Designed miniproteins, single chains, continued (2). Designs and how they scored, part 5

Each design is a single chain, and the fold is of that chain. pLDDT is the mean over its residues in the fold that is shown.

## One batch from the design tools (miniprotein)

Design m4140
Fold by ESMFold2-Fast:
Structure m4140 (fold): chain A 84 residues (1-84)
Amino acid sequence: MSVIRRLRELLELLGKKNPEIIKLLEQFGDALASDVEKAKEYWKELLKYQPFLDEIGKESPENQEALSLLFQTMETMLKIAEAR
């Protein structure tokens, strides 16, 4: 419960500061099921926001944990999609 709440709070924060990140996350998720090459493109676009995300992570340990969880989950999902 606590981890899911922190992830939700992080996504709300990201959406308020930069809506493009939420749009990329949505597009990445949609592409994972249908077009893994397109999912890789969205993942690369999302990684361009790494400096912005690093600043968010520096603001609190909770943000850093939630960001790490989010990105580890996405990378794992992409690896699973590529292995199909």
Scores: mean pLDDT 79

Design m4141
Fold by ESMFold2-Fast:
Structure m4141 (fold): chain A 83 residues (1-83)
Amino acid sequence: MEEKKELEKKIEELKKRLKELELEKEILESFLAMVDWLERKAGVTPEMERLREELKRKIEEIEEEIKKLKEEIEELEKKLKEL
């Protein structure tokens, strides 16, 4: 039953990647919140607006990758249950 071990290993690797992306998202959201706070205190600058846009884009990219990984993990876990 080599297939079960291969699926378990792949699921474990994907779960590790998912945790890394979730942490990265949390860090980026924290930076975005800090930028929002600074803009309210110091006013809006073109540099801060650019940084906000870049952070939002990165967060969206990570959210899409997280979504895809979650779907892949669910499919593999379903396949593992069928074995």
Scores: mean pLDDT 82

Design m4142
Fold by ESMFold2-Fast:
Structure m4142 (fold): chain A 72 residues (1-72)
Amino acid sequence: SSQVRQLVSQATAYAILAIGYELDGDTKKKRESLQLAVEYLRQAAELLKDTDPESAAALEKMAEALEKRIEE
């Protein structure tokens, strides 16, 4: 759906911003951007869980991977 695509697009944008902040040494903004990326991925996964559980599981795994990067 367009809503899922928008959420994934937002998650991707924040994940890219986190890389930029990491390169600049801005640990706080890196963590904030990663947290937002995780939230958008989980929202997209929730919308897909009943119609496309395989894609929902993939998005959850991506969120978990990004969440581990927040914890360092």
Scores: mean pLDDT 88

Design m4143
Fold by ESMFold2-Fast:
Structure m4143 (fold): chain A 97 residues (1-97)
Amino acid sequence: SMREEIKKFLMTEAKLSEEDANFILDLAYASGLSDEELLKRLEFIKKHSKLSSDWKQLIFLGFFSDEEIEELLKEGIQTKEEVLDFFFERVEKIREE
């Protein structure tokens, strides 16, 4: 099953428990992410294996494009809270258009 392969990867790469990996995966599918999009996110995470577990989870959930992740890394944003603040600021900017 593709879901089982993705779950195993999340447990390994993001160092999640099976329970947490299932939760994140359910959230990703509920958000409309396809298996193809999730596999693309996994390939990106593999390329950036040194990223924290929190970053890998947010990348997997599709919060950021590859270009946005590179910009965040350039600015030294590392904590989950800082990443979420950046995301919500971007959402607010789009809403104001």
Scores: mean pLDDT 72

Design m4144
Fold by ESMFold2-Fast:
Structure m4144 (fold): chain A 85 residues (1-85)
Amino acid sequence: APLAEPVEIYQPEEPVRFKNSPPIYAVAFGKNVRRVLHALQHHSPIRIVKTTAKEIQVKFFTIGDKASMVALNEEEWAKLEPYIV
């Protein structure tokens, strides 16, 4: 079964505050999770493009509106999901 529903997520006025906890931001999250968190901290929208039993494909935008996509496994998504509404 899919891990999550396809949805476009807009970063609200209150940004994700992982930057206020540098050890958690730098150590607890893998490279792919940190890329998505960096986009969210810059008020960039993210979109869940595809879900499977094994992974969630997330599209996000970097500075300059360049689209990027990353595949998150179940463990990586579980670290990110609480901050995506």
Scores: mean pLDDT 56

Design m4145
Fold by ESMFold2-Fast:
Structure m4145 (fold): chain A 73 residues (1-73)
Amino acid sequence: MVREAAERIAELLREYGLDEEAERLLRKSQKAKDLSELAQLAEEAVRRGAPRLSFEQLHELMTRVSEVLREAR
């Protein structure tokens, strides 16, 4: 479900110190109609946080976000 997936992605963002991106994702996800819209919001959040992450952290975060979206359908 979109809300559950959004909350899981927000928790992942917070684990990597991306608290502002997590909060923004949660606010915007309230208007997301499906997982495709949530995926776009997650991609935006990761891109905004990318400058504060190492290459390894970014790759791992992207992988974990993709897993959440896949498990949600």
Scores: mean pLDDT 83

Design m4146
Fold by ESMFold2-Fast:
Structure m4146 (fold): chain A 57 residues (1-57)
Amino acid sequence: EIKVEVKTKTDDPNSAVAKATPKYVTLTGPMNRVEAEITVDGKTVKKMVEGVYMYLE
């Protein structure tokens, strides 16, 4: 019942999350949708992820 919006076709959590910049903290909650900026293959993409908390410098 949770919808995650992804701008990139490569919606692979481990790949996008592994290349996440800056660092983030995963928080397990009922419904925590946060905008995360992830760098994938040298490209910065914005995606809505659930249970992820990001700290922007």
Scores: mean pLDDT 45

Design m4147
Fold by ESMFold2-Fast:
Structure m4147 (fold): chain A 68 residues (1-68)
Amino acid sequence: MHVELAREHIRQAREALEQGDYQSALRHAQQASLHAHDAYLDGDTESAAELQREAAEIYLEALRKQRE
């Protein structure tokens, strides 16, 4: 379940980023990271690493865009 929740939040974060809603993108990226961490603790290390990478990329992009 944690992998699916992380993927759903990544999807919503990307959608928010595309729409210029950087606050929502940050919130969803943080939620995705939390669920990816839970997946890692459950032993799904490869999926967790990929989900954490995607969440971090979206988070940093949203932060960068907010400063503009």
Scores: mean pLDDT 84

Design m4148
Fold by ESMFold2-Fast:
Structure m4148 (fold): chain A 79 residues (1-79)
Amino acid sequence: MAPLTTLSLEELRKLLLEQAEREVREAVERYGLDEAEVRELLEELVRVMVEAVEAGEDPLAAARERLGERMRALAERIE
């Protein structure tokens, strides 16, 4: 597996987008979220994760905290 400490920001962004896209697409199918809102959320997710890496923090933990709140807000609005 590719270690995060060796990746350039471009390679890190690519890996983060692939992981985020899979999880978000599954949630979209379950909750019926709008594609445009999902795309915006993905871009924000990548920014949060990259900022966390630059700060020396866990990018997955940072993304999970912010993504979780926004995903729940969208799901509640669809109900």
Scores: mean pLDDT 67

Design m4149
Fold by ESMFold2-Fast:
Structure m4149 (fold): chain A 89 residues (1-89)
Amino acid sequence: AEELRRLLEETEERLKEIAKESKGDMEKFYKKFKEEVIELLDRVVELRPDNERMKEVRDRMKEVDPSDIEKMTEILKEIGEVLGELLES
């Protein structure tokens, strides 16, 4: 639980820095955002290898086009739900 919370806090800080460095370049932002989210999910899967839903969501995130904002948003909502469940367990 504490390790997962730390990973989420570190990822949030990195995403804030990526937003600053992107200077309103949304394509650059979404590409870097996708990379950071995938890194977070890979680490979560290492901590919880039996969670098949997290692996599925990670694989979907790897395949999504970062310019497909609607599909990205759907995957991000599902990631948030799974991470919320893991933080409470």
Scores: mean pLDDT 76

Design m4150
Fold by ESMFold2-Fast:
Structure m4150 (fold): chain A 93 residues (1-93)
Amino acid sequence: KLEEIREKVVKELREKGSASTAAEVQMALGEMRFRAPPEYQPELDRLIDEASRIVEEKRPEDLAKTPEQQAADFERGRELADKVEEEVRKVIE
């Protein structure tokens, strides 16, 4: 289940996300990873690493955006981060 969440989230971030969107997801997962049971930490670490790679890959594109576009990307990132956190929480709790 957690691997399926990882694949789905990574695909969404690569196809439709921004660096800001991926950064919000990475930050939320990092906090969750600290409190997760040890058996789930390796899969969470992989998801965090994938999100971090997407941040770096998409950063140049984000730097070309207007402040308004960047603000919208951050808002979408928070919404996605909340959704991902809820799905991950259902698996690990």
Scores: mean pLDDT 80

Design m4151
Fold by ESMFold2-Fast:
Structure m4151 (fold): chain A 63 residues (1-63)
Amino acid sequence: SIEEVAELYRTDPEKAAEELKKLSDEELRELARMLGIDYEALLALKRTGSAEEALREIHERLS
């Protein structure tokens, strides 16, 4: 469930990234609201599978 993925994100973002790939865009938006983070951050994590790489992708878009 989305709630389980939210708890997983708080404890282990890398494992959460694998679960994010199973979620729809609607579920990702809901998860972002629950976590209080940007939808784009979750999209980057889903694509890269790594919190570090997700931050790099976001910075590249802002540059």
Scores: mean pLDDT 73

Design m4152
Fold by ESMFold2-Fast:
Structure m4152 (fold): chain A 103 residues (1-103)
Amino acid sequence: MEEEIREKVEEIKELLEEIAEKAGVKLVLPEEQEDPRDEAIQVAALALTLTEKLPEEARELGMEVSRAASDLITAILHNASDEEILELLEELIEELEELLEAL
């Protein structure tokens, strides 16, 4: 569902903001897009950028976030189902929560 994708994207934005604050990284959140899939790509790309700026001790967890973000971008670009996209959004949320706990 489009509404469920928007809800998960918003949750990812909140997690990215908290991780950036703890890591001392300046983060600019993307603006709301008409297509929630386009916004999902933007937050996943932002997660990739954030992981490159993390300290060495967070690198292993950062690699898992990068993998989940890359999988999400690939799935959206290949026009995956809303169900598959929701599963990948949930996976990215779990990896981001684990990274946040380690910081």
Scores: mean pLDDT 83

Design m4153
Fold by ESMFold2-Fast:
Structure m4153 (fold): chain A 82 residues (1-82)
Amino acid sequence: ASEEIAREGALKAAEIMEKTGLEETIVRVGNAVVKAKVLESKEEAEEWVKKMVKALEENGLDATGVVVEYKGKYVAGVAVDK
């Protein structure tokens, strides 16, 4: 998945998490699946992305990670194509 798709998914997930009170969710953007999590700091979000991308790549998946700021919170997203 592209960084643009990963960013779109992370923002979509952020809106769902705000509405539901969940700290983690999964969304679809086109043919991509994006797993996203809200974290307290940018550093925690970057570390979560790094670990998730590594785990997915070790399982033979091409993964794209992003960190976005949403209403003063940090949302980490990792996208994989189906």
Scores: mean pLDDT 85

Design m4154
Fold by ESMFold2-Fast:
Structure m4154 (fold): chain A 77 residues (1-77)
Amino acid sequence: MEERKKRIREIVEKGVEEARKLGPNLATMVRGIGEAALEDPEKAKELVQQAIDAARRMGPEAYELVKKVAEEIEKAL
């Protein structure tokens, strides 16, 4: 349990650092997905969908980053 939480936090931290280079709003969305994934997987899915929709408007790099972070978190759960 603790090892999975640590893995998810590491995924989120790396995602937030990369997202900050693209914009502060994206970094906030990535952090929110990670927090939700640890407490409420259903809420995490909603936040992932919102982040993907927002990232598509920011560009392909943002879209790929959010999708990658979401997939890594799902695999860690």
Scores: mean pLDDT 77

Design m4155
Fold by ESMFold2-Fast:
Structure m4155 (fold): chain A 70 residues (1-70)
Amino acid sequence: MTEEEERIRKEVADILVKYLGVPRETAEKIARAIVEGKTVEQIVKELGIPQSLANLAKSIALSLGYEPRI
């Protein structure tokens, strides 16, 4: 994991906790899965969260400069 990916992971988790009221443990798991390149569908299945929350978290990561490798 690059320093930039680690920065984005921490920022996504903090935003989910601070502004969206997501529990810290769940927010950290979501942020980690996103920077590891997991799909929204994988995150929903693995963490049992709503698809809307997984999509929102991914959008936040993209707005912070995360670029998924296609």
Scores: mean pLDDT 79

Design m4156
Fold by ESMFold2-Fast:
Structure m4156 (fold): chain A 85 residues (1-85)
Amino acid sequence: MDKEEYEKAYEEFVKAGKEFNKLYLQVTDEEVHEKLEELRKKATEYYNEGLKLEEEGKYKEAAKKYEKATEIVKEGIKLAKEALK
């Protein structure tokens, strides 16, 4: 169960990250771009914490970190979509 939870959380993170990167490349507004960079940095920190927990076999804790990373990435996606309207 825990392993399936972390696999799903990781897959959701990868999907969100792909969408974020696609939108990030289209954003030309400097203030929005700076905010996206901060969100990307924060998401990467949670992602790295998740990787460390995964290596320790703490799959449930790793899943929670990937879920937090995904939440931050989704905030960035919303911000980027608003900037591109």
Scores: mean pLDDT 84

Design m4157
Fold by ESMFold2-Fast:
Structure m4157 (fold): chain A 62 residues (1-62)
Amino acid sequence: MIPESLPAEAAEHIREGIRYAKQKKYAEAAEHYEKALSLLPPDHPYYHAVLMGLRELKELAE
């Protein structure tokens, strides 16, 4: 799921977000996805996938 072309720091935040989401800690997962988005260029192909995941996590947290 996580491409090798991602910056290492952004990839780590995505992994931590997935880990929190598996624990149903959706607010913490969303915070990690927001950090990953801040490290990705808006034109990166994976930016849209992370953004959609973040929106889903925010719906689950609220």
Scores: mean pLDDT 76

Design m4158
Fold by ESMFold2-Fast:
Structure m4158 (fold): chain A 66 residues (1-66)
Amino acid sequence: MEIKEIEAENPEKVEVRGLEVTIYLKDGKLKKISPNALDEAEVGDKGKEVRFYATEEQVKKILEKF
């Protein structure tokens, strides 16, 4: 999982689109992950990206409920 890495890069929010979790970094980069797999995130939402930064606790809770 890359959640830990994203959190270390100072994320603030995580977006859950029922299919994917999008994490935005304060450095202007984003990480798009799916509770199923990252490769699915790549094809899942090409034309529609929604942005979130998340704290460590939010990311954990979201992933656990997926």
Scores: mean pLDDT 43

Design m4159
Fold by ESMFold2-Fast:
Formats: structure tokens, C-alpha cells, sequence
Structure m4159 (fold): chain A 73 residues (1-73)
């Protein structure tokens, strides 16, 4: 497979993780709007999970960029 094909696969995975991260952030925001101590605790946990997925997404995106730059040169 070409480096471009591999980069596109990494970007697809990155996009999926970013989408999942956003869904968790939206769920966290919903919990924070309810404002109970239990909801606030759930919101914090969901926010941490969202941050982990965002970091994974950013790492995959960075790898894809590196492959694309190598292909372009």
C-alpha cells in the first residue's frame, strides 16, 4: 500500500476518535447542566475519557501528517 493510503487510514481512525471524544464531551456537558453532585462526578469522568480519545486522535493525525510530508517530498 502507498504511504498516502496508510495516511488516509490513520486520518479515518483519527476522525472516529475525535467524533467519539466530542460525543463524550456533549454527554459531560449534559451532566454538568443537571448540576447534582452525582452528575458533576459523571461529567468529570466523561471529560477525562474525552481527553484521552482526543490525545489518541491527535497522535494518529500527527502520524498521518508525517507520512503525507514524506510522500510529498
Amino acid sequence: SSMLSNANNLLSQSDKLRSQSQQLRDQAASHFRKGTPQDNAQGIQLGQQAQDLQTQSDNLSSQAKSLMDSYSS
Scores: mean pLDDT 88

Design m4160
Fold by ESMFold2-Fast:
Structure m4160 (fold): chain A 79 residues (1-79)
Amino acid sequence: SMAKLQEYLAKAQAIVDEGLARADAARAAGDEEGLRRIALETLDELIELYKQAKKELPEYKELFDKVIEHLEKLREAIE
């Protein structure tokens, strides 16, 4: 449903916004290890969210598969 898709997009935005706020705090503190950890945690939360979205919204499966694949590659590059 469109309402369910909008719920997932809102949740994704909230995860990104929280990650950016945490990253800004770590950057202000000069915490390079904290920045890396925050990036990995934010990516892990997004990957889990999109995996759940893919199960609930099979009509968007191909799009979610591509997003998940790109997020997983980005995670591997940071780790």
Scores: mean pLDDT 89

Design m4161
Fold by ESMFold2-Fast:
Structure m4161 (fold): chain A 76 residues (1-76)
Amino acid sequence: MSVEEVAEEALEALKNAENPEEAIERIAEIFSKKPDELDEVYEKFKELLKEEFPDAASVFEPILEKAYERAKELAK
C-alpha cells in the first residue's frame, strides 16, 4: 500500500466518521499501516484534505494532530 493510498483511505474515514473521536481512531489505525512513513502520510493527507475541502481544512486540523499522535502510539 502506497503513501497515496493510505492518505486516501484516511480521507474517506474522516468523511464517513460520525464524530471526531471515531475519526481520530480510524485515521490513526490507517496511518499506523505505514509506521516508517508516518510523516509522509500525514503531509500527503493534509494536501488531499486542502484539495477536497479548501474552505474547511482548518476545521479538521485538531482531528489530524490527534490522529497523528495516536498513530505514533499505535506504531510502537
Scores: mean pLDDT 79

Design m4162
Fold by ESMFold2-Fast:
Structure m4162 (fold): chain A 80 residues (1-80)
Amino acid sequence: MEKELKELIESGARKLAEAEMAGNPELTEEDWEGMLEMAKREILGIRDGLYEPRTEEAKEILRETQEKLEELEEKAREEA
């Protein structure tokens, strides 16, 4: 469970950051770590208003990752 959660968050955050970087040419390699961190926070539902997906692709990646995270957390609760 713990390993699966970490892998899902890492994979989702990377895909989200890549989509944002690809959709915004203003973002540089230096912004990658910041985008990755913001993507992880958004996936975890930390809504402090600092990050908002700007592309439709990024929005879909975020939604799909959050849905999978919810399913995994729900399954963990049912098995506990």
Scores: mean pLDDT 70

Design m4163
Fold by ESMFold2-Fast:
Order: sequence, then C-alpha cells, then structure tokens
Structure m4163 (fold): chain A 114 residues (1-114)
Amino acid sequence: SLEEKIKELEKKVEELIKELEKKDPVAAEVFKILVEEFKKKDKEEQLQGLQALILGLEALKKVHEGADAGKELDDLNKKLKELGISEEIRKKILAAFHGIISGLSKEEILKLIK
C-alpha cells in the first residue's frame, strides 16, 4: 500500500540522517526539518518528499566520500526531474543541498528552503 511504502521510505531516510549526523550535524538537522515539513503534506506529496530526501542524502554522502559537489548537485536535479518530483519539493531539496555544500549555517539554509 501507499502507506506501507511511505513507512519504508521514512525508515531509510532516518537511517541516512543518522549516518549524516556523524559527519555533518548541521546538514542532518536541516534534513530532519524537511522530514517534519513533508509529514504535514498529503500522502502523495509525502511519498515524493521522502524519495527526494533519499536522493539528496545519497548525493551528499557521495560528496563526503570525495565526489565533485557541483556535479552531484546537477545529477540530483536531473534525477528529481526524471522521477517527476514536484517543483516545490525539488526547489527545497536543491536549496538545502546547495546551502550545505556551500558551508552555510543552519539559519541561512533554513531561509533558503522557506
């Protein structure tokens, strides 16, 4: 069911955020805020938001492992479009990712994703 799929994706997002928290606690906190924001949406938007969060978290993991941040940002944008993620969700994830790789503070990143 859609609800079971959402629960599975929520568990995967939580696992990725726990891994991220050890390397970048500011980025982990930003993604936690995005999770709570998407939970307030309808089930279809929750599904899209969770899929987008997983892609963003996986892209950030690659950057921490030495991948080019600009290339990962471009690849993330393409993957989000290919999955049909809404423009609203896509813009929030890309803004969060860009702010994180640019070394912005939590407060500065949160202003970008409003």
Scores: mean pLDDT 88

Design m4164
Fold by ESMFold2-Fast:
Structure m4164 (fold): chain A 78 residues (1-78)
Amino acid sequence: SELKKRAEELLRTGRLLEPVDPEASREIIKLANEAIEAIKRGDYEEAQKHLDKAERLLEEVSERLAREVRERNERDLS
């Protein structure tokens, strides 16, 4: 199923994020697991909400990490 594939991809991405942002990693993994549990219950609306939230969080974290890297580089060059 598409929802299950999305959840599995978020679990993989969340695990890869762990050494860079362990808090964000845990939250993304939590949301992906909540989506998997919703899928098991046949609650596809709840699964979709968890997946959408995890994907938004991943976007926010990616943007924040990019800003932090740029800010550190700019600070060291001043």
Scores: mean pLDDT 83

Design m4165
Fold by ESMFold2-Fast:
Structure m4165 (fold): chain A 76 residues (1-76)
Amino acid sequence: GPEQRVLEELKRLHGDDRAEEHFKRGRELVIDFIMKTTGVSEEEARKYLDSKKFGDLLDRAVKEKVSLKDVLKKEK
C-alpha cells in the first residue's frame, strides 16, 4: 500500500534502521492528528490509519495538492 512505498523510499534515503525510525515517527504524528481533528480515541485512530480508507485519503490529498486535514473534513 502507500505506506510500503514511503518506507521503501525512506530506506533508499536513510538506510533500513533509520527508515523504520522515521516511518514510526511519521505514523505517530498522523495518529495524533487524527485524534485532534476527529476527537476519536488513540485506539480508534490506529485502526483508521491501518485501514485501506486512510491510504485512499492520503492518495487523494497528494493528487489534489490539499492538506490531509482538508480531505478528512470532506469525509464527515
Scores: mean pLDDT 63

Design m4166
Fold by ESMFold2-Fast:
Structure m4166 (fold): chain A 69 residues (1-69)
Amino acid sequence: SEEEKRFEEEAQQALNIAKQLSLEDQKQVLDTIVQSKLQYNIQKDPSKAKETQEQQKKLREELLKELEE
């Protein structure tokens, strides 16, 4: 939970910096954040890998909307 909050804060900071970059670079930052979150969640609980993949898809869509608005 504490590590999860820290990760979300770091991801938000990375996105705020990315907003100053080109759209293509912003998408690369987004993909990096999503992949890091996926790896973290799978390592934390490998039994929930399928649920983690679904959550990552949702996270990617939410972050993509944030970058495009």
Scores: mean pLDDT 72

Design m4167
Fold by ESMFold2-Fast:
Structure m4167 (fold): chain A 82 residues (1-82)
Amino acid sequence: AAALAEAAEFGRELGIKAVEEAIKSGKPFPSVDEILQGLLRLPEVLAKRYPEWTPEQVEAAADAYVEAYTEKLKEITEELLK
């Protein structure tokens, strides 16, 4: 459904933006444990911010966020380590 696709795309954009803002702020990237804690909190945070979303939309957005965040972070860190 279009609503699920929109939720996933929104989550992906948020994930990319989070990595970019972390770089601009000069703060260190979170550890794996901190990322996992953030991932567990994402569905709850999204549900609170968008109470009209279904649980399925929340999970789709959270999943897309995780994937985009991890992929973007890996891309940037591999560039920095070379």
Scores: mean pLDDT 74

Design m4168
Fold by ESMFold2-Fast:
Structure m4168 (fold): chain A 55 residues (1-55)
Amino acid sequence: SLVEEAARAISAGEAPSDEQAAALAEQGGVPAKAVLDELRRAKGEDAIARAIARA
């Protein structure tokens, strides 16, 4: 899914595409939250923020 693709991009230090970002916003329910919570736990909030900013 686009949500999973966005999660992979962020984890890899890449900016998610506009479509992937829109999918995360649209899916602001449990699936998107669970993916982001897992990334925060694995990488830390600062690492995710840096990955998005580094695009």
Scores: mean pLDDT 59

Design m4169
Fold by ESMFold2-Fast:
Structure m4169 (fold): chain A 61 residues (1-61)
Amino acid sequence: SAAVEAVAAYLVEELGLDEARARRIAEMIAANPERIREILAAFGVPKERLEATAARIRELL
């Protein structure tokens, strides 16, 4: 979906992930939006950035 593509692009830009990994993470987030923080933390987003990153991703969904 357009939302998954937008989230994947954001993750590439902000975290420096390759497109395939970013897309997989974006799909996981879209399937479980309540788990955004948990998913981001599992992929190494620092605690101080979790809320801002999760908020941006919610805007893209």
Scores: mean pLDDT 81

Design m4170
Fold by ESMFold2-Fast:
Structure m4170 (fold): chain A 59 residues (1-59)
Amino acid sequence: ADLVSQFIQAVQADDKDQACTLLRQMNDNQALYAYNLVFQKQAVDGVDAKRKLLQALNC
C-alpha cells in the first residue's frame, strides 16, 4: 500500500508511533490528502495539513 493508505490504517489501529513515522515521510500532496481522509475537512495547504496531523497525533 502507498504511504497514505498505510497511515490511515495506522490511525484506525490507534498505532500513533507508526502513524507518526509514515506522516513524517509524506510530501505536501500526500499530507493534504491524508488530512482530508482523517478529519473529513480541507486544510489550507499541505504544510498546514502536515502540521495539524502531527499536532493531532502528538508527534
Scores: mean pLDDT 80

Design m4171
Fold by ESMFold2-Fast:
Order: sequence, then structure tokens, then C-alpha cells
Structure m4171 (fold): chain A 90 residues (1-90)
Amino acid sequence: MEAEITITYADGTVVTLIVEANSAEDVFEGAYNGMENPKKVDENVVEGEAVTPDGTKVKAVVEKVSENEVKVEYYGEDGTLVATVTAVVK
């Protein structure tokens, strides 16, 4: 199966890519396992730390929105939203 990943940056830049994924649950668990200091807030929400491609440390909030969709929000050190990611499993 494939997931369509849409990354929207705070400057308005949008990047779309296709990755292989079996389910939204696999995407969600992968995000949880890839985080620094991951914490489950709820069964469908986890928080942790991530590093952007330019080396900036950000806080990540990952939500399994449905059986087919995962959302990620990245926040800078000042709490400003720097990027959002939506993964939709087809």
C-alpha cells in the first residue's frame, strides 16, 4: 500500500511525496519509535522531539486521525508551528 505525505512549512512551501506504508497505524507507530523522548498523550496522540533536515530541534505532536490518516505538527523552541505533515494511506 502507499501513503501520500504532504508537508506544509510555515513559509507556505508544500512538498508532496509517496511512501510505502501498510496502514495509518504503521505510520503512527513508526513516528512514535522515531521520536526522542516519546510520550503517549492518548491512544491516538504522541509527543516527542525531532530534528528537521537543517538540524533544528523541534517538538513533534503526532495524531492518528482515522484508520487512513496521520497528522504531525512540528513546533519550534518558542512554541511556533513550523510545519505540518499529513499522511493519507490509500
Scores: mean pLDDT 77

Design m4172
Fold by ESMFold2-Fast:
Structure m4172 (fold): chain A 59 residues (1-59)
Amino acid sequence: SELDELSRAAREAALAGDAEAAARYGEQFGKLQGDPRAPRTYAGAARAEALAAREEALR
């Protein structure tokens, strides 16, 4: 489904350390939830995950 594809895309971008791509996919996922705050919430979470993955890659 579109939700599953966006969820996987966001996670893959986050694991790659691509914060901008992760945030964009997270925002799109949030838009499909119908909650006005969901796009910002999911984008922020995906971005944070990408930044954490980038920090781990430095060790």
Scores: mean pLDDT 79

Design m4173
Fold by ESMFold2-Fast:
Structure m4173 (fold): chain A 85 residues (1-85)
Amino acid sequence: MSSVENKLMTRFIMEVNKLLPDMPTAKKRALATRVQAALSQAFKENASIEEILKRLEEILREFGVPEAKIQKILDIVKKTLEELS
């Protein structure tokens, strides 16, 4: 139950570090923890890709990520989920 979640989290963290290099480390850690919890729950609920993307969009907005960067992160997440299906 960890392999898909771990691959997705690794890709997410890499993209966040690439797109948000100026975000404070503490805020990046909080974002990663929040996203990991949301993904773990979504996988337990057998949520659709669309539901996962919607939950992640809401979290990224809560953390003040600019809209253009949210879309880039969601595109990477969507592609990763489709490749792991």
Scores: mean pLDDT 83

Design m4174
Fold by ESMFold2-Fast:
Structure m4174 (fold): chain A 110 residues (1-110)
Amino acid sequence: SPAAELARKHTINLSESTINIMEKVKKETKDAEVKALADEGIEKAKRALELARKGSSLEEIARELRETSEKLSAAAKALAKAGGDPTLTSSVGVMSGGFTAMAIILERVL
């Protein structure tokens, strides 16, 4: 459907932006927990990007989006606890919300 194709395109854009932001988190943080969670978030976002680019099933993409959202949420909480930059922490939280929103959209058009 046109809605599903638009959702895949938004997933690609969101995943690419998230990888960029999380790489910045890794460079700026000295906290080992934040670095580990950022690495996990990057790996999940890369998988979501790969699945969306390949035109994988909406169910498989939605599952990976939910898992990416969970990792990003954990990273945002750890970054806040470590006293990380508030703007960067907020950006990670917004990206987490974006992945959850896209997963819901894909689940509803399935």
Scores: mean pLDDT 85

Design m4175
Fold by ESMFold2-Fast:
Structure m4175 (fold): chain A 90 residues (1-90)
Amino acid sequence: MTPVLVQELLENWEKIASLPVKELQVHLDSLETAFGSFGKEMQVSLLSIRAVLLHQQGNKEEAWKTLEEAEKLDPEHPIVKKTREWLEQN
């Protein structure tokens, strides 16, 4: 679990979501290396970042499916709600 990452995502959501695809991919790959070792809060954050990356790559259907997986884990999580709003506006 990484409370600092969750707080950073909330405070800098627009900046993180606006990262170039390559930079976002490198960030996600680094986090996914530890995916199995982290609690549900990290899983929700990783799925939300992945949904943004998939959308930026033009894979909009997979982005929404990935967000649905995050919503199944914690539909009330601020990161999930922020990601949904971002996908709806973009």
Scores: mean pLDDT 71

